Designed miniproteins, single chains, continued (4). Designs and how they scored, part 92

Each design is a single chain, and the fold is of that chain. pLDDT is the mean over its residues in the fold that is shown.

## One batch from the design tools (miniprotein)

Design m15183
Fold by ESMFold2-Fast:
Structure m15183 (fold): chain A 63 residues (1-63)
Amino acid sequence: LTEEQLKEIEESLATMAVTIARKSVDNGTMTKQEAIDFLNEMVKNPSLSEKAKKLLEEEAKKL
């Protein structure tokens, strides 16, 4: 995989995680704080690209 392909995959995974977190809050299966904590824990994964981490951090701030 190229670096560009890896970034696209990581961004897709980050977007999916954000969608799951928002849906879980809307569904009542997670509190806003639990969703924020979930996204912040994903940011700690050293395998994620910096672009994916930034996306997760920005979305956690918007919850």
Scores: mean pLDDT 77

Design m15184
Fold by ESMFold2-Fast:
Structure m15184 (fold): chain A 57 residues (1-57)
Amino acid sequence: SKAELQSALNDIKNVYTILFPKDPAKAEALYQKNKQIVEQNWESASSIKDIPLLLSP
């Protein structure tokens, strides 16, 4: 659902904010990249765990 997608995206954003507290630009770039991956795979994935995320840290 859209609500579940939005919740998952918010969780991902929070994780990157924690991982890069001194580099918000890097956090945002990584979030945007993984947001695109999540959105592209959301319809075919049964859960967020099935989507290959956290490519960088």
Scores: mean pLDDT 71

Design m15185
Fold by ESMFold2-Fast:
Structure m15185 (fold): chain A 70 residues (1-70)
Amino acid sequence: ISDAELDEGALIVAVAVELTVARNSKDPEVLKEALERLKRIYEQAKALGLSTARDFAEEAIKKVEELLKK
């Protein structure tokens, strides 16, 4: 496993954790914190060219934004 593969796996796990936190919370502050962390993961994945982690983070951001809208 290369460092890039390890980094992508770690980012994918981080996205899954933030999604789980967001889905189990209706607290706007918790959702906003999860959204900011997901945006950081997205930007990091994008900068590193990690397309799987990038796309997963993008989808997670959309889901958290929908939860925050309510």
Scores: mean pLDDT 79

Design m15186
Fold by ESMFold2-Fast:
Structure m15186 (fold): chain A 80 residues (1-80)
Amino acid sequence: MKAHIAAKSLSLSDVQVYTKLFAHEAGKTIENKVEEGEGPLNLTFTDTEISGTFSKEDAAEALEKIGAHLGIDLTVTILD
């Protein structure tokens, strides 16, 4: 599946909502334990869980990596 998201900013809430949508489209039940933090992007993926941290600036990259894990060819564009 190919998808594109364009937004001025992405919050943790936005990442959680899109992750749930993508998991549903992929036919998977995934528990999302991702949190917003002040450090470098750090995500851990398993068959049933996504966990880790991302900064607000890395939210787009975090979502693209989550999409890739779920088999989605996702592009995220942050608008000025």
Scores: mean pLDDT 79

Design m15187
Fold by ESMFold2-Fast:
Structure m15187 (fold): chain A 73 residues (1-73)
Amino acid sequence: SAALEQELIKLEVLLGMYKVALTATELVIESMKKNNKPQSLIDQLEADRDRLEQEIADLEAQIAALKAQVAAS
């Protein structure tokens, strides 16, 4: 349905935004490691990265479920 297709587009846009945030976080972690920043700050950003990876995985699962629903209709 058109409503499911619109919802799918919204989730795919959100997924793209989260992937950009993940890439930015990874670049900051690399910069901190290169500049010998305190391990406590690196650990905090790595926790933020792990959370973003989990949120991306959850969104990808939701998108896959909606695509399966559209295909079954």
Scores: mean pLDDT 88

Design m15188
Fold by ESMFold2-Fast:
Structure m15188 (fold): chain A 69 residues (1-69)
Amino acid sequence: LTEPEGVVLSDPAQFDAVVDALLAQAREWGVPEEKLEKAREIVEKNKDDPGKAIQGAYEALGLLPAAAA
């Protein structure tokens, strides 16, 4: 079983919690609703790859440069 010491993105329940927390924080930071919606779409399209979904969401919210690796 996955170590509870850290958030594990490969765990669906933890992945959903991370996504919800990220979107909630972005909204508090004043990110426009249109970018929040785009981030949700990216997460939905990349549910098979949690890391890519989270990275894409950060990029859509303007928190991560497109060229980051």
Scores: mean pLDDT 69

Design m15189
Fold by ESMFold2-Fast:
Structure m15189 (fold): chain A 73 residues (1-73)
Amino acid sequence: SMEEKLEKLSQIYPGEWSIEGNTLILTTDDAEYYAKGLKTLFPEAEISVEGNTVKVTVEDIEKFLEKLDSLLK
């Protein structure tokens, strides 16, 4: 499920993860650092930072999470 994939993400990237539509949201104290890592791993995704929040916007969130889960095996 999406919730299980978010739990795996929280083990690797410290912070709180949530999903709004096709946007994956990470709230963390070092947002710029983690955003840089995510931009390197997912150059096709639209990644933005606002304060302590990283937003990753993709065309298909389900396919993105499947790709992410495969990379975290």
Scores: mean pLDDT 77

Design m15190
Fold by ESMFold2-Fast:
Structure m15190 (fold): chain A 64 residues (1-64)
Amino acid sequence: MGNVGDELSNRLVAASKAHADLQEAIARALEIGREYDGYEFVREMTDKARDKEELIALAETLKS
């Protein structure tokens, strides 16, 4: 299975979809952050999050 081009294309499509999901999670985290007057803090933490699950967990923590 030596078709590296097809594997790369599939990974790029998956990354594109993951990026859209990540943007939605970021929007939720920023919305919660505004309630705490911590918009910049939430933004920085969101930028450091590695994936969508980390962002959702962060948003849940800030909501508390």
Scores: mean pLDDT 57

Design m15191
Fold by ESMFold2-Fast:
Structure m15191 (fold): chain A 87 residues (1-87)
Amino acid sequence: GASTVAATSITFRFPTNDPNTDYIQIDYGQLGGSAANQTITMTQIRGNLYQATITGLTAGTTYQYQLFAVTNGNRSSGTNTMYFKTA
């Protein structure tokens, strides 16, 4: 997948090869933060390509995230934990 990182936002774009996927969710949170992780649902923009923009982030901060495919209300085991840093 690809991502575009800004100071207070990130846009994720990920393809899926699973034709049975109903939608994709992203769980994210500040690395080492005390707040619970938040979930955002990705929107299908073209074929199997999904996009989401997360806003309201703190600049210069490292975040952790995982992607989950959802099929018939059941979440996949998710990706490995990944990281990004805002500008």
Scores: mean pLDDT 77

Design m15192
Fold by ESMFold2-Fast:
Structure m15192 (fold): chain A 68 residues (1-68)
Amino acid sequence: SSLDLARQALEDIREEAKKDPEKAVSVGEQAGLEVARAMGVDDKGTQALIEAFKALAEKEREEILKEE
């Protein structure tokens, strides 16, 4: 399902943020686009999902960079 795909995308973002924080946002952008394609949403829905996953990736990146 698209929800399973979204959950997997979030896990991938967390792992990439830990491995390479600088790439976390680009992974988030790609994840949002992939979820949007799987859901068959319009351009507005695609942009909203990309922004949502980028925001999640930025939060994960910030938390990783604040840790020791």
Scores: mean pLDDT 78

Design m15193
Fold by ESMFold2-Fast:
Structure m15193 (fold): chain A 110 residues (1-110)
Amino acid sequence: MILDRIKNLINNASKEQIEPLALILLALDKAGYGSEVSELRDLLSRKATELGREGIASALISRPPELDRFSAVDFLNEALTLARRIGDDELVDLILEVAEFLGVLDQLRL
């Protein structure tokens, strides 16, 4: 299941993967899956703190209302940009899988 894949990636996340993973969870939350990803959000927040990425926890993972102006597609496009920048093919593949799950794959900037 896609959520199990995300959980495994969070558990093994590097410092550079925290921001794109946070954006993936924001996309799922924006698409109406907020309750399903709540445990993953809490897990990612703890991982972000362990890796010294508390700024990402407060800016993205906590879902501040300033982010309400962005769509699920906006979050996935930003996650894709970051995943490509760090050369993480597994994160790129996960973002494409999430986009397909949400029915927005054709709206990504590939």
Scores: mean pLDDT 84

Design m15194
Fold by ESMFold2-Fast:
Structure m15194 (fold): chain A 61 residues (1-61)
Amino acid sequence: GPSEEELQREVDEAFVIIAAALLKKYDGVEVDGNDWEAVLKALESLPEPLPSAIEIARRLL
């Protein structure tokens, strides 16, 4: 079966997609989920930062 590292990567990918959807909902900004740098920049510009999402996005860069 998949390794723990592969499973964690899938979870991290899902979380970043969720974070991008939340950014679109709260800021009205469309973020390309395949552009991790844009996602990270958008996450860091939130008034209430999402530290776990930022850390995950940084790992994907």
Scores: mean pLDDT 64

Design m15195
Fold by ESMFold2-Fast:
Structure m15195 (fold): chain A 125 residues (1-125)
Amino acid sequence: SEIVEALRGAAKVLLEEDEFIKKAIEELEKNKYDKEEALKVFKEVFDYIKSKLDDLTLQVFASLAVLQAFADILLKYLDAEEVIEFVKEGVAYILEMLNLAPDSPAAIALQEAAEAIIEEIKRKS
């Protein structure tokens, strides 16, 4: 879908250009944060995204892009099991804070993308 590709493009630009998000990603990699510290930083980045973006679907896509970026960095030095747990806990936080109904399009998209991230982690391990 052209709309999905446009949303992915917008999320990618946000991760590349936003100084708060860039610094969070750089800090994660530089300091070799464990799962709990990474989750704390992810929650701060998610809260920032929610405060800056008015569109719920873009909030979901941007948050998933950050979650994927964090997972890719963490997988360089943490076990796959810990990274999968991080992804699951991050997704749970997004669902809770956005108050998404399980059958809503945004919740379905979030769950499907999270499963794709988990499968990629398993494949790389």
Scores: mean pLDDT 83

Design m15196
Fold by ESMFold2-Fast:
Structure m15196 (fold): chain A 81 residues (1-81)
Amino acid sequence: SVEEQIEAAAEEQVAAIEAELGPLSEAARAELLAEARRLLTELYEKKKSGKISKEEYEKLAAEAAERLRARARALLERERA
């Protein structure tokens, strides 16, 4: 299903971020996964609507990935305090 594809993509994004930045706590990981699911769902709906180009989709996907990375850094910084 689409929900299963979004879940798999969200898990993959979080795993890639953890590989780059280091492991997150269970709470921080859950928070980041929820944000990833939300952003990926929004991207899917925009693409499905046919209202954005492939180039626009790629740009939005890159922006979503950067937002998730920034969120993960903030969560790690909070956990180090």
Scores: mean pLDDT 83

Design m15197
Fold by ESMFold2-Fast:
Structure m15197 (fold): chain A 62 residues (1-62)
Amino acid sequence: IAAAQAAIKTIVAISDAAIRTALADKLVAYLLSLGIPASTADQIKAAVLAKDLATAIALINA
Protein backbone atom coordinates (compact mmCIF):
# COMPACT_ATOMS: atom_id res chain seq x y z
CA ILE A 1 0.00 0.00 0.00
CA ALA A 2 2.85 2.48 0.75
CA ALA A 3 4.14 2.03 -2.83
CA ALA A 4 0.61 2.68 -4.17
CA GLN A 5 0.38 5.89 -2.10
CA ALA A 6 3.77 7.05 -3.46
CA ALA A 7 2.63 6.31 -7.05
CA ILE A 8 -0.63 8.27 -6.51
CA LYS A 9 1.28 11.30 -5.16
CA THR A 10 3.71 11.19 -8.09
CA ILE A 11 1.01 10.89 -10.78
CA VAL A 12 -1.21 13.63 -9.25
CA ALA A 13 1.79 16.02 -9.37
CA ILE A 14 2.17 15.58 -13.17
CA SER A 15 1.03 18.72 -15.03
CA ASP A 16 0.67 17.02 -18.46
CA ALA A 17 -2.82 15.49 -18.71
CA ALA A 18 -1.80 12.92 -21.36
CA ILE A 19 1.14 11.62 -19.29
CA ARG A 20 -1.03 11.63 -16.14
CA THR A 21 -3.72 9.58 -17.97
CA ALA A 22 -1.18 7.02 -19.28
CA LEU A 23 0.36 6.58 -15.81
CA ALA A 24 -3.10 6.42 -14.18
CA ASP A 25 -3.95 3.47 -16.47
CA LYS A 26 -0.76 1.70 -15.32
CA LEU A 27 -1.66 2.57 -11.71
CA VAL A 28 -5.07 0.83 -12.12
CA ALA A 29 -3.31 -2.35 -13.35
CA TYR A 30 -0.94 -2.16 -10.35
CA LEU A 31 -3.82 -1.65 -7.87
CA LEU A 32 -5.68 -4.64 -9.34
CA SER A 33 -2.51 -6.75 -8.86
CA LEU A 34 -2.61 -5.78 -5.14
CA GLY A 35 -6.17 -7.19 -4.85
CA ILE A 36 -7.92 -3.81 -4.80
CA PRO A 37 -11.45 -4.06 -6.32
CA ALA A 38 -11.87 -2.71 -9.88
CA SER A 39 -14.54 -0.22 -8.71
CA THR A 40 -12.13 1.23 -6.10
CA ALA A 41 -9.23 1.31 -8.60
CA ASP A 42 -11.46 3.21 -11.08
CA GLN A 43 -12.43 5.74 -8.37
CA ILE A 44 -8.73 6.24 -7.51
CA LYS A 45 -7.99 6.78 -11.24
CA ALA A 46 -10.79 9.39 -11.46
CA ALA A 47 -9.44 11.21 -8.37
CA VAL A 48 -5.86 11.12 -9.74
CA LEU A 49 -6.99 12.51 -13.13
CA ALA A 50 -8.86 15.30 -11.27
CA LYS A 51 -5.67 15.95 -9.19
CA ASP A 52 -7.69 15.20 -6.03
CA LEU A 53 -4.90 13.75 -3.88
CA ALA A 54 -6.97 13.68 -0.65
CA THR A 55 -9.73 11.53 -2.21
CA ALA A 56 -7.23 9.19 -3.92
CA ILE A 57 -5.31 8.59 -0.65
CA ALA A 58 -8.56 8.11 1.33
CA LEU A 59 -9.72 5.47 -1.19
CA ILE A 60 -6.44 3.50 -1.08
CA ASN A 61 -6.53 3.49 2.76
CA ALA A 62 -10.15 2.25 2.94
Scores: mean pLDDT 77

Design m15198
Fold by ESMFold2-Fast:
Structure m15198 (fold): chain A 75 residues (1-75)
Amino acid sequence: MGAGKALQKAGVTGAAVAAGVAAAGGRSPESLARDAANHAQKGDFEAADRLTREMGRLAGVSKGDVAAGAAARAS
């Protein structure tokens, strides 16, 4: 849980983060977690590990985007 907060506090920019996630083909943390679980169940631990690491990064950044974007628009 702490890693996500570190990424949020690292100064994510809402628009830039949203663009980055879109450029990654909409690979949300939930989608990556599901794919990682699927690969692990098939015994493909290499792919599962890769997706799990990517999920951790995107989860923190995406939550930073939501918080920063909401705060900026709230006036």
Scores: mean pLDDT 55

Design m15199
Fold by ESMFold2-Fast:
Structure m15199 (fold): chain A 106 residues (1-106)
Amino acid sequence: LSEEEKEQIEFLKKILEESDKNKDGIISLLDFIEVANERLKEITDEEKKKLALALAQVLKLADKDGSGEVNIKELKENIDELLSQLPDDVSEKDKELLKEAILSLP
């Protein structure tokens, strides 16, 4: 991985970690949206914006029961299936970065 790709992975990982505000291993979609919007507020990097949008799609797909909550353990277990459901405009490289970020979570 390039230094730029490592920075993109760290960016995604930080959004995911901050979205688990109570550290229970469950991400609220509302908390995710708030954290993502705050971190994107000063970002001019279109690639990071695209990655954040793709991550939002992954979390929405993971919320199978519509509860608005995503379990990190289940997210990791189902990551390949979830990434396969992303639209074709999400590059294979972006899918790789999303997978690495999610699997790197504690």
Scores: mean pLDDT 79

Design m15200
Fold by ESMFold2-Fast:
Structure m15200 (fold): chain A 90 residues (1-90)
Amino acid sequence: RERELLELLHKHGSDGVRVVASIALESDSPAAKELGRLVVLAAEGRADFEELREAIKRLMEEALGVPVPEEVAEELAREVIEEARRIAAA
């Protein structure tokens, strides 16, 4: 379920969401597993925005080795919630 939704976000998501999904799919880290869990909750309409924002920020910072601005993480979290719900409804 987690991998299936991440693969759909990587294939059909906006540019930022595709990057986040790609990083999560390529990693077995706790941060990647947490993002997968939160994407399933987002598809169900049950995701906490702040929890998802923090998970995206952590995953991106661990993968890229550079700080990710809060504003960027917030925008990505908003897009992931919207796009996961849209994909699940299709």
Scores: mean pLDDT 83

Design m15201
Fold by ESMFold2-Fast:
Structure m15201 (fold): chain A 65 residues (1-65)
Amino acid sequence: MEELEKVAEEFKKKLEELGAKASYSIVNGMVVLNVDIETEEVEELYKEFVEKAKEFGAAVLIPEY
């Protein structure tokens, strides 16, 4: 899961650079990414992260409020 953690960390930094607040956790091969999708740029970056996480065999779980 080391590579998945690096990918999640990289995307968190990119999201924060766009002004979004993001956090992630990795539990039993699942990635939970919490971010407020307020702009199209944040949404696109989020979709890219989901695709990358799946390439490493991880399921992505997104909590809705």
Scores: mean pLDDT 68

Design m15202
Fold by ESMFold2-Fast:
Structure m15202 (fold): chain A 80 residues (1-80)
Amino acid sequence: EIEELARELALDVRGLDERVEELVREGRLEEAVRLMVLAGKYRAKLLGKEPKIDVKAIEELVERLARNGARRTYAPYQES
């Protein structure tokens, strides 16, 4: 289903961001990375551009999102 979501959200940046944040909140970090990678590839193909996907950079971005925004599956923090 992640592959279908990636195709549907390839040109919907807002929807992609919301779904990635949802997956990060659920602790589904691998699926968040996969969604971003696949959506980026589909987006490039639809726009007639060559896909330049750095999986490591996406993994680091998802980790940063988990640290800075997603608190659902992580230890509570004192500042909100």
Scores: mean pLDDT 71

Design m15203
Fold by ESMFold2-Fast:
Structure m15203 (fold): chain A 101 residues (1-101)
Amino acid sequence: MKSILERLKEAVNEAVEKLKEIADKYLTPEQREEFKKLLDEFKQRVDAAKSAEEVLETISEFLKKLFEFLDKYNVSPEVRKEIFRVVGELLDRIAEIIDEE
């Protein structure tokens, strides 16, 4: 069975790939470049994490930066909805993984 840490990292990596697909579909080239950079930094920090707590802290920091990005570029409500759907799925998956302790 995979560790909680490995399962959390997998959940984050799946969410990052889905968010990149949303960026390719809905964001302008300039927004897409900055958003993918944010996602790559998030993925890199999560992949480097040594504990479940560190992954959760990294997710919290990512969410703050995500909201700042969405506000900076005045991203449309329709695109925000698609992004929040993926984020919600990630948070639900994290809750399930933690509940299996």
Scores: mean pLDDT 86

Design m15204
Fold by ESMFold2-Fast:
Structure m15204 (fold): chain A 100 residues (1-100)
Amino acid sequence: MKKVAKITFKSSSGKEVTLEIEEGESVEKAIKKAVELAKKYPEFTPVFSALIVELGVLEQQRSKKLTPEDVKEITERVREWVEKEYPGKFEVSISFEEVE
């Protein structure tokens, strides 16, 4: 059984976007998903840029494959950075779903 991390980004305008990362997914694939979402939803560019940076740091330091703990850690760092740099502009949350 694998876990799927659902990272939900909500802007102050009420727009919401969800990024799904599967347990064991490569950092490269997660970065590609974030880049595609940034292109599709340019108002979330600051959030997705922060996420891409955090994913790149993980790739350099630890793992080519993401654990649920890795995704939770990077999501918290992105949330902290976004709240510091763009206070009140974005909400970032994470949930986990179990799949086969």
Scores: mean pLDDT 79

Design m15205
Fold by ESMFold2-Fast:
Structure m15205 (fold): chain A 99 residues (1-99)
Amino acid sequence: AEKLNEEMLAKLEPVVEALRAGEDATAGLRELAAEFEEKVKELEPIISPEVEEQIKLAEAVAEKGKAQLLAKGYDPEVVELLARVYLNAAKVILLLLEQ
């Protein structure tokens, strides 16, 4: 659990730095989204009703953030990838906390 979170955070940090610098982070975001989605699938059998409700809240936050970034004129592909990274990272954290 701890090692998995540390590895995920280490991979997220360079992508966040690239975004802050105004660099093209699309490739990094796509790779990170795919990695987090794979980790969610490994943890999926451990979902409780409480975790399901927390995931719904994370989904609402991701959709709101996506709408706000699109309204500011950010690239739709980057915004979709960033929302996927956020949501899957949140799901992994929530599922790990249930263990």
Scores: mean pLDDT 72

Design m15206
Fold by ESMFold2-Fast:
Structure m15206 (fold): chain A 73 residues (1-73)
Amino acid sequence: SLMERIEEALKEAEEIIKKNKNSKDPNIQKQTKGIEEEKRRLEELIERNADELTLLLQLLALSAGILVAKRMS
């Protein structure tokens, strides 16, 4: 389901943020900050009961950031 994919992406984002919290690499810091912002937006949309398309688009944005971060690690 969409909610299961959202929960998995939020968990992955949190793990990346935690892993990168002490990074001295400015590129990793910038990417991690982007993930934090996209995660926050997705959480806000969930709290506002946003429609499924809006949630899906924000999930795709967060997932793209996660993929980039995984390649940098």
Scores: mean pLDDT 86

Design m15207
Fold by ESMFold2-Fast:
Structure m15207 (fold): chain A 93 residues (1-93)
Amino acid sequence: MEEELREKIQEAIDALAKAAEASKDLDIQIELTMEIMGLSTLLSAEKIDPEEAKEALEKAKERLRELAEKSSGETKRYLEEAIEYIEEALETL
């Protein structure tokens, strides 16, 4: 259901916000803010296109995995949580 897709995307956004707050690296904070904006834009649609959502979520997942490899501690933990929520969102498509 689209409601479950939206819920999982929102949970990913919440985890990314926590990752940004935990980070002391400005470059990581900027990248996380851009990812949050991208996912929030997807949620702003009255109806989410499943094909566009799938493409956007797969690309976000790849970028977040790369960012997690560059991160440590709490920031990495929250990034891994966000990736899990994105994977759950993809399962609803």
Scores: mean pLDDT 86

Design m15208
Fold by ESMFold2-Fast:
Structure m15208 (fold): chain A 62 residues (1-62)
Amino acid sequence: SEEEEEVRKKAAEDEAKGLALYLGGTSASAEIVGEGEAVLTVVVDGEEKTYLREPDGTVKPL
């Protein structure tokens, strides 16, 4: 449903923001790329860093 899609997007965006805070970054964005998977993008010291968040909550650099 649209509500489920919105909840997943919000969760991924919140994860990206948390990652940005952890890394000392200034901006964060997220894109859902599969069931339980999201690409998290964080800008740290002007450098864009991209991570894959897996269904189990594991975050890996891309």
Scores: mean pLDDT 79

Design m15209
Fold by ESMFold2-Fast:
Structure m15209 (fold): chain A 67 residues (1-67)
Amino acid sequence: SEKLEQLIAQLEAQVKKLVEQGKSLQEIAQQISDFLNQFSEKVSPKDNQQFLQYAIELYKKVEEEYK
């Protein structure tokens, strides 16, 4: 889905900016949660599953970088 790809790109760009600003893992997790809450109800159930999975993978990548 083109809309899903755009949302993933927006989330990735936002998380990258937070990392560059030196935000804590807790702040990054909160921002990801807020983004998901904002858009989860706006996407199809199938797209929502993929969006949630991508967000989990993105957070794990950030968590590994902070270890």
Scores: mean pLDDT 81

Design m15210
Fold by ESMFold2-Fast:
Structure m15210 (fold): chain A 80 residues (1-80)
Amino acid sequence: MGPQITEAFLLLEDASKNSKESDKFQELLDELKNAKTIDEMIDIVEKYREKYKDNKELQEVLDRVLNLLRTAKRIDDRIS
């Protein structure tokens, strides 16, 4: 995987072990591991952001993950 995707997974793994929302981060991490494309990963993260929109801690981590995935997609889209 590219460095941005690796960083996103490491961020989620850390949150799944150390956050009060560890169960939700673990569920997201497991779902992301089954994703086959960067677009599918982005859709999954956006789904979780919408589902937990009132959870500030979860929103902060998911925003960082989404930015990393969107950066990876921009790089992928420029490489034919």
Scores: mean pLDDT 81

Design m15211
Fold by ESMFold2-Fast:
Order: structure tokens, then sequence, then C-alpha cells
Structure m15211 (fold): chain A 99 residues (1-99)
């Protein structure tokens, strides 16, 4: 159902998000942030290939790690939420212009 162009925008957004979370992980030393970043990169790779089932599964895995982080390290989780919100706004704007 999603177009190849929509899939590529989603994949690019997830890859950018993964890179920003990896940088945050290096700064904070949070294992959960690194695990979320790795899951988002894998989601990006699968979505770019058109494997939306595996892409969705890795996206869900990333949300589980972020949820765990919110319970164990709320300050780092707040930083993750700001990064996620910024990337989501960029993706939503790009998708809206794409039709």
Amino acid sequence: MPSKEEQQLEADSLAALSKELEALGKKTGSKLVFEAADSLQKASDYIAQGDLVKGSAYMFRATVYISELSQTDPETAAQVQKIVAAQKKKLDEALAKLK
C-alpha cells in the first residue's frame, strides 16, 4: 500500500533517528539507547527493501527499549523523546508534501 517513495522517506527518517540515538548512547552510556538505535537501523534497512513486516517488528522492538528506558532512566528517556518528536515532525512534513 505505501509507495516506494513513502517507504524510502520512512527508511531515511529511521536511519537518521538511529544515528542521533547512537550519539546520545555514546554520551550517556545507556545500553537501552544503543539497543533502540540498532533496532531502528534494522527497521530502516528492512523498510528500504520493502519488507514492511520485519521493518514493523524492529520498530516495535525499538519502542519496547524506549519504554523500558522511560521507567529506568526518565532523564535520558526525555532526551530520546525530544529526538523522536523532531524526526517525526520532519517525516510527517515530508510525507504531507509527497501526497
Scores: mean pLDDT 83

Design m15212
Fold by ESMFold2-Fast:
Structure m15212 (fold): chain A 99 residues (1-99)
Amino acid sequence: AAPKTITVTVEPGQEKTVEFEVPAHSRVTIKVVSGRGEVEVKMELTDASGNTVTIEVTLRPGEEFVFTNGFDEPVKAKVTFKNLGDEPLTVEIKVEPAP
């Protein structure tokens, strides 16, 4: 299956939210690909049963956060980025289905 890439640019001091589906057994990589300073990442992951898990991480330029949907059902992801720096910052979200 083909990977899906979502690119998000967040202006200084602004927040941006993206929503996407994480197919069963897919890997998600969230990477800061450009910019300076830190980005606050809040992820709300909702499974097929309606259970929501919230994960909060802070990433610096070049850092990545990786998770895998271990369920046999899709998970709905709502990810909010807040740019804590003084420069525009670009984040790449890569969704890779199971091989």
Scores: mean pLDDT 84

Design m15213
Fold by ESMFold2-Fast:
Parts: structure tokens; C-alpha cells; sequence
Structure m15213 (fold): chain A 91 residues (1-91)
């Protein structure tokens, strides 16, 4: 669970960053929000927090990044959301 949440958070953070870089306006906003939620998931795991809570943060971040993106940011956001959901459901 913790490894899935951490990897999901990393993918959500990278996906959100790319979505922000690739887009303007609404997509930029979604990218920033997704990246922050992904970073939050990574921080929760690294600080010994609940892997399920981290998984939910990774899911939210990945989903937000994917909704705002069209290229690599969207794909990474979708991957982060999938891993985050698996982490949230596993524990």
C-alpha cells in the first residue's frame, strides 16, 4: 500500500507539473492542483502517514492532472490516479 501510494503520488506530481507546463488557463490550474495533491501524497508516505489517506491524495491529484491535460501530463495523471486508488482500497 505505501509503495503504491508513493508511486501514485510521484506520477500525480509529475503529471500535474507537465499538465501545468503544457497548458494555460484552466489546464494550468488543474496541473498545479494535481501536482500539489501528488506532492502531498508523497509527503504523507515519507512521514509515516496512513497509506490509504496518501492513496486518496494521489488519486485526487492524478485525476485532477488528467482532467486538465492532453499529452504526457494526462497519461501520468491517469497512472497516478490508478495507483492511488489501488493504495486507498488495499489497506
Amino acid sequence: AAELALEGGRKAAEGGTLTAKENTGHGLHHGIAGALSGIGAEHLVLMGGDPREAGRSAYDGGKTAAEGGTGKGKKLGEEGAKLGKEAAEAA
Scores: mean pLDDT 80

Design m15214
Fold by ESMFold2-Fast:
Structure m15214 (fold): chain A 58 residues (1-58)
Amino acid sequence: MTLEEEVRLFVEDPTSPEAAAAGGRIGDRLQDAVRNKNLEELEEIKKAMEKAGLEFTL
Protein backbone atom coordinates (compact mmCIF):
# COMPACT_ATOMS: atom_id res chain seq x y z
CA MET A 1 0.00 0.00 0.00
CA THR A 2 1.36 3.42 -0.93
CA LEU A 3 1.66 6.33 1.52
CA GLU A 4 -1.30 8.07 -0.16
CA GLU A 5 -3.42 4.91 0.10
CA GLU A 6 -2.54 4.50 3.80
CA VAL A 7 -3.49 8.12 4.56
CA ARG A 8 -6.77 7.75 2.64
CA LEU A 9 -7.57 4.51 4.49
CA PHE A 10 -6.98 6.26 7.81
CA VAL A 11 -9.29 9.15 6.86
CA GLU A 12 -12.08 7.05 5.27
CA ASP A 13 -12.15 4.16 7.79
CA PRO A 14 -10.51 5.49 10.99
CA THR A 15 -12.12 2.79 13.18
CA SER A 16 -10.69 -0.15 11.23
CA PRO A 17 -7.59 -2.00 12.54
CA GLU A 18 -5.93 -1.39 9.15
CA ALA A 19 -6.50 2.35 9.51
CA ALA A 20 -5.04 2.30 13.04
CA ALA A 21 -1.97 0.40 11.80
CA ALA A 22 -1.59 2.79 8.84
CA GLY A 23 -1.80 5.79 11.18
CA GLY A 24 0.95 4.33 13.36
CA ARG A 25 3.20 3.68 10.36
CA ILE A 26 2.65 7.21 9.05
CA GLY A 27 3.47 8.64 12.49
CA ASP A 28 6.69 6.61 12.77
CA ARG A 29 7.71 7.59 9.25
CA LEU A 30 7.03 11.27 10.00
CA GLN A 31 9.07 11.20 13.24
CA ASP A 32 11.99 9.49 11.49
CA ALA A 33 11.90 12.00 8.62
CA VAL A 34 11.89 14.95 11.05
CA ARG A 35 14.80 13.47 13.04
CA ASN A 36 16.86 12.82 9.90
CA LYS A 37 15.88 16.14 8.26
CA ASN A 38 14.61 14.17 5.28
CA LEU A 39 12.80 17.01 3.52
CA GLU A 40 11.85 14.83 0.53
CA GLU A 41 9.97 12.36 2.73
CA LEU A 42 8.37 15.18 4.75
CA GLU A 43 7.11 16.70 1.49
CA GLU A 44 5.68 13.33 0.37
CA ILE A 45 3.91 12.83 3.72
CA LYS A 46 2.57 16.39 3.63
CA LYS A 47 1.21 15.99 0.10
CA ALA A 48 -0.39 12.63 0.92
CA MET A 49 -2.09 14.07 4.02
CA GLU A 50 -3.28 17.20 2.20
CA LYS A 51 -4.68 15.08 -0.65
CA ALA A 52 -6.73 13.20 1.95
CA GLY A 53 -8.04 16.48 3.42
CA LEU A 54 -5.77 16.56 6.47
CA GLU A 55 -3.81 19.62 7.54
CA PHE A 56 -0.11 18.83 7.94
CA THR A 57 1.56 20.43 10.96
CA LEU A 58 4.66 19.53 12.97
Scores: mean pLDDT 72

Design m15215
Fold by ESMFold2-Fast:
Structure m15215 (fold): chain A 91 residues (1-91)
Amino acid sequence: SSVEEEVKRAREIVEEVARELLEREGPAAQPTAEAILKAGETAAKTMLENPEVTGADALNYVAAHAKALGADEAAARLQERARELRREIEE
């Protein structure tokens, strides 16, 4: 896959997890969702600048950030999606 397609896929996953968090927890989760999205943008930039950094690496970075914010379910979801994405690329 091209780096641009891998970045797009990682960004879509981060956006989906942030949206799911907001749908589940409501407006009180907005600062956490925004922080997750910001971490996702940082990871996307790192992938574009460093082709060796995979989408799975990016999602694991965002998961660590979510975990640090106490968003344990969002972190677990991002880690699950990272495993799925890695498997898709290796197949």
Scores: mean pLDDT 86

Design m15216
Fold by ESMFold2-Fast:
Structure m15216 (fold): chain A 96 residues (1-96)
Amino acid sequence: SHMEELKKKAKELEEKIEKELKKKLKEIAGVPEDASLEEISEAVKKLSEEDKKALKELLLKKYEEAVEELMKLFDEEEQEKIRKELEKMLEKLKKK
């Protein structure tokens, strides 16, 4: 039950990030929101380094917001377990 809702929410958040990215590309490069992946690729290729940085920062921010929203679907105990496992993985990498 919760697993199906989690998968659905993750997909919706991913689609929302894509839409926000397309909206920002429209503002920066005049690419329409309904733009194809080919049109997006061409627009990104023509962006200045400053515009590319702004787009990257927006994408990272939207991704962080989506991850935080997705994490809220887990209870506090599950969130703590995920965080502890991530910290254990990072600790193992640092000890090498």
Scores: mean pLDDT 69

Design m15217
Fold by ESMFold2-Fast:
Structure m15217 (fold): chain A 75 residues (1-75)
Amino acid sequence: MVIEKLEEIAKMVEEGAAPEDVKKKLMELLGVESVEEAKEKIKKWLVEKLGVPEEVAENGLEYFLLVAEGKLPAK
């Protein structure tokens, strides 16, 4: 489900895929038309299904998106 899709996206980022390709793939896999909608959908899933605190889910998603946009290095 969502976690499997996120793992696929994380692998793309780790393998050095372009930020635009990562964003497009994320939107495609989640069936949304914007990165902002993708963020809200993933955050909602993390909070409601996994019980992750909202602040932790939000901070994790921001970090992930900064890495995907090339603003922060992936390890």
Scores: mean pLDDT 66

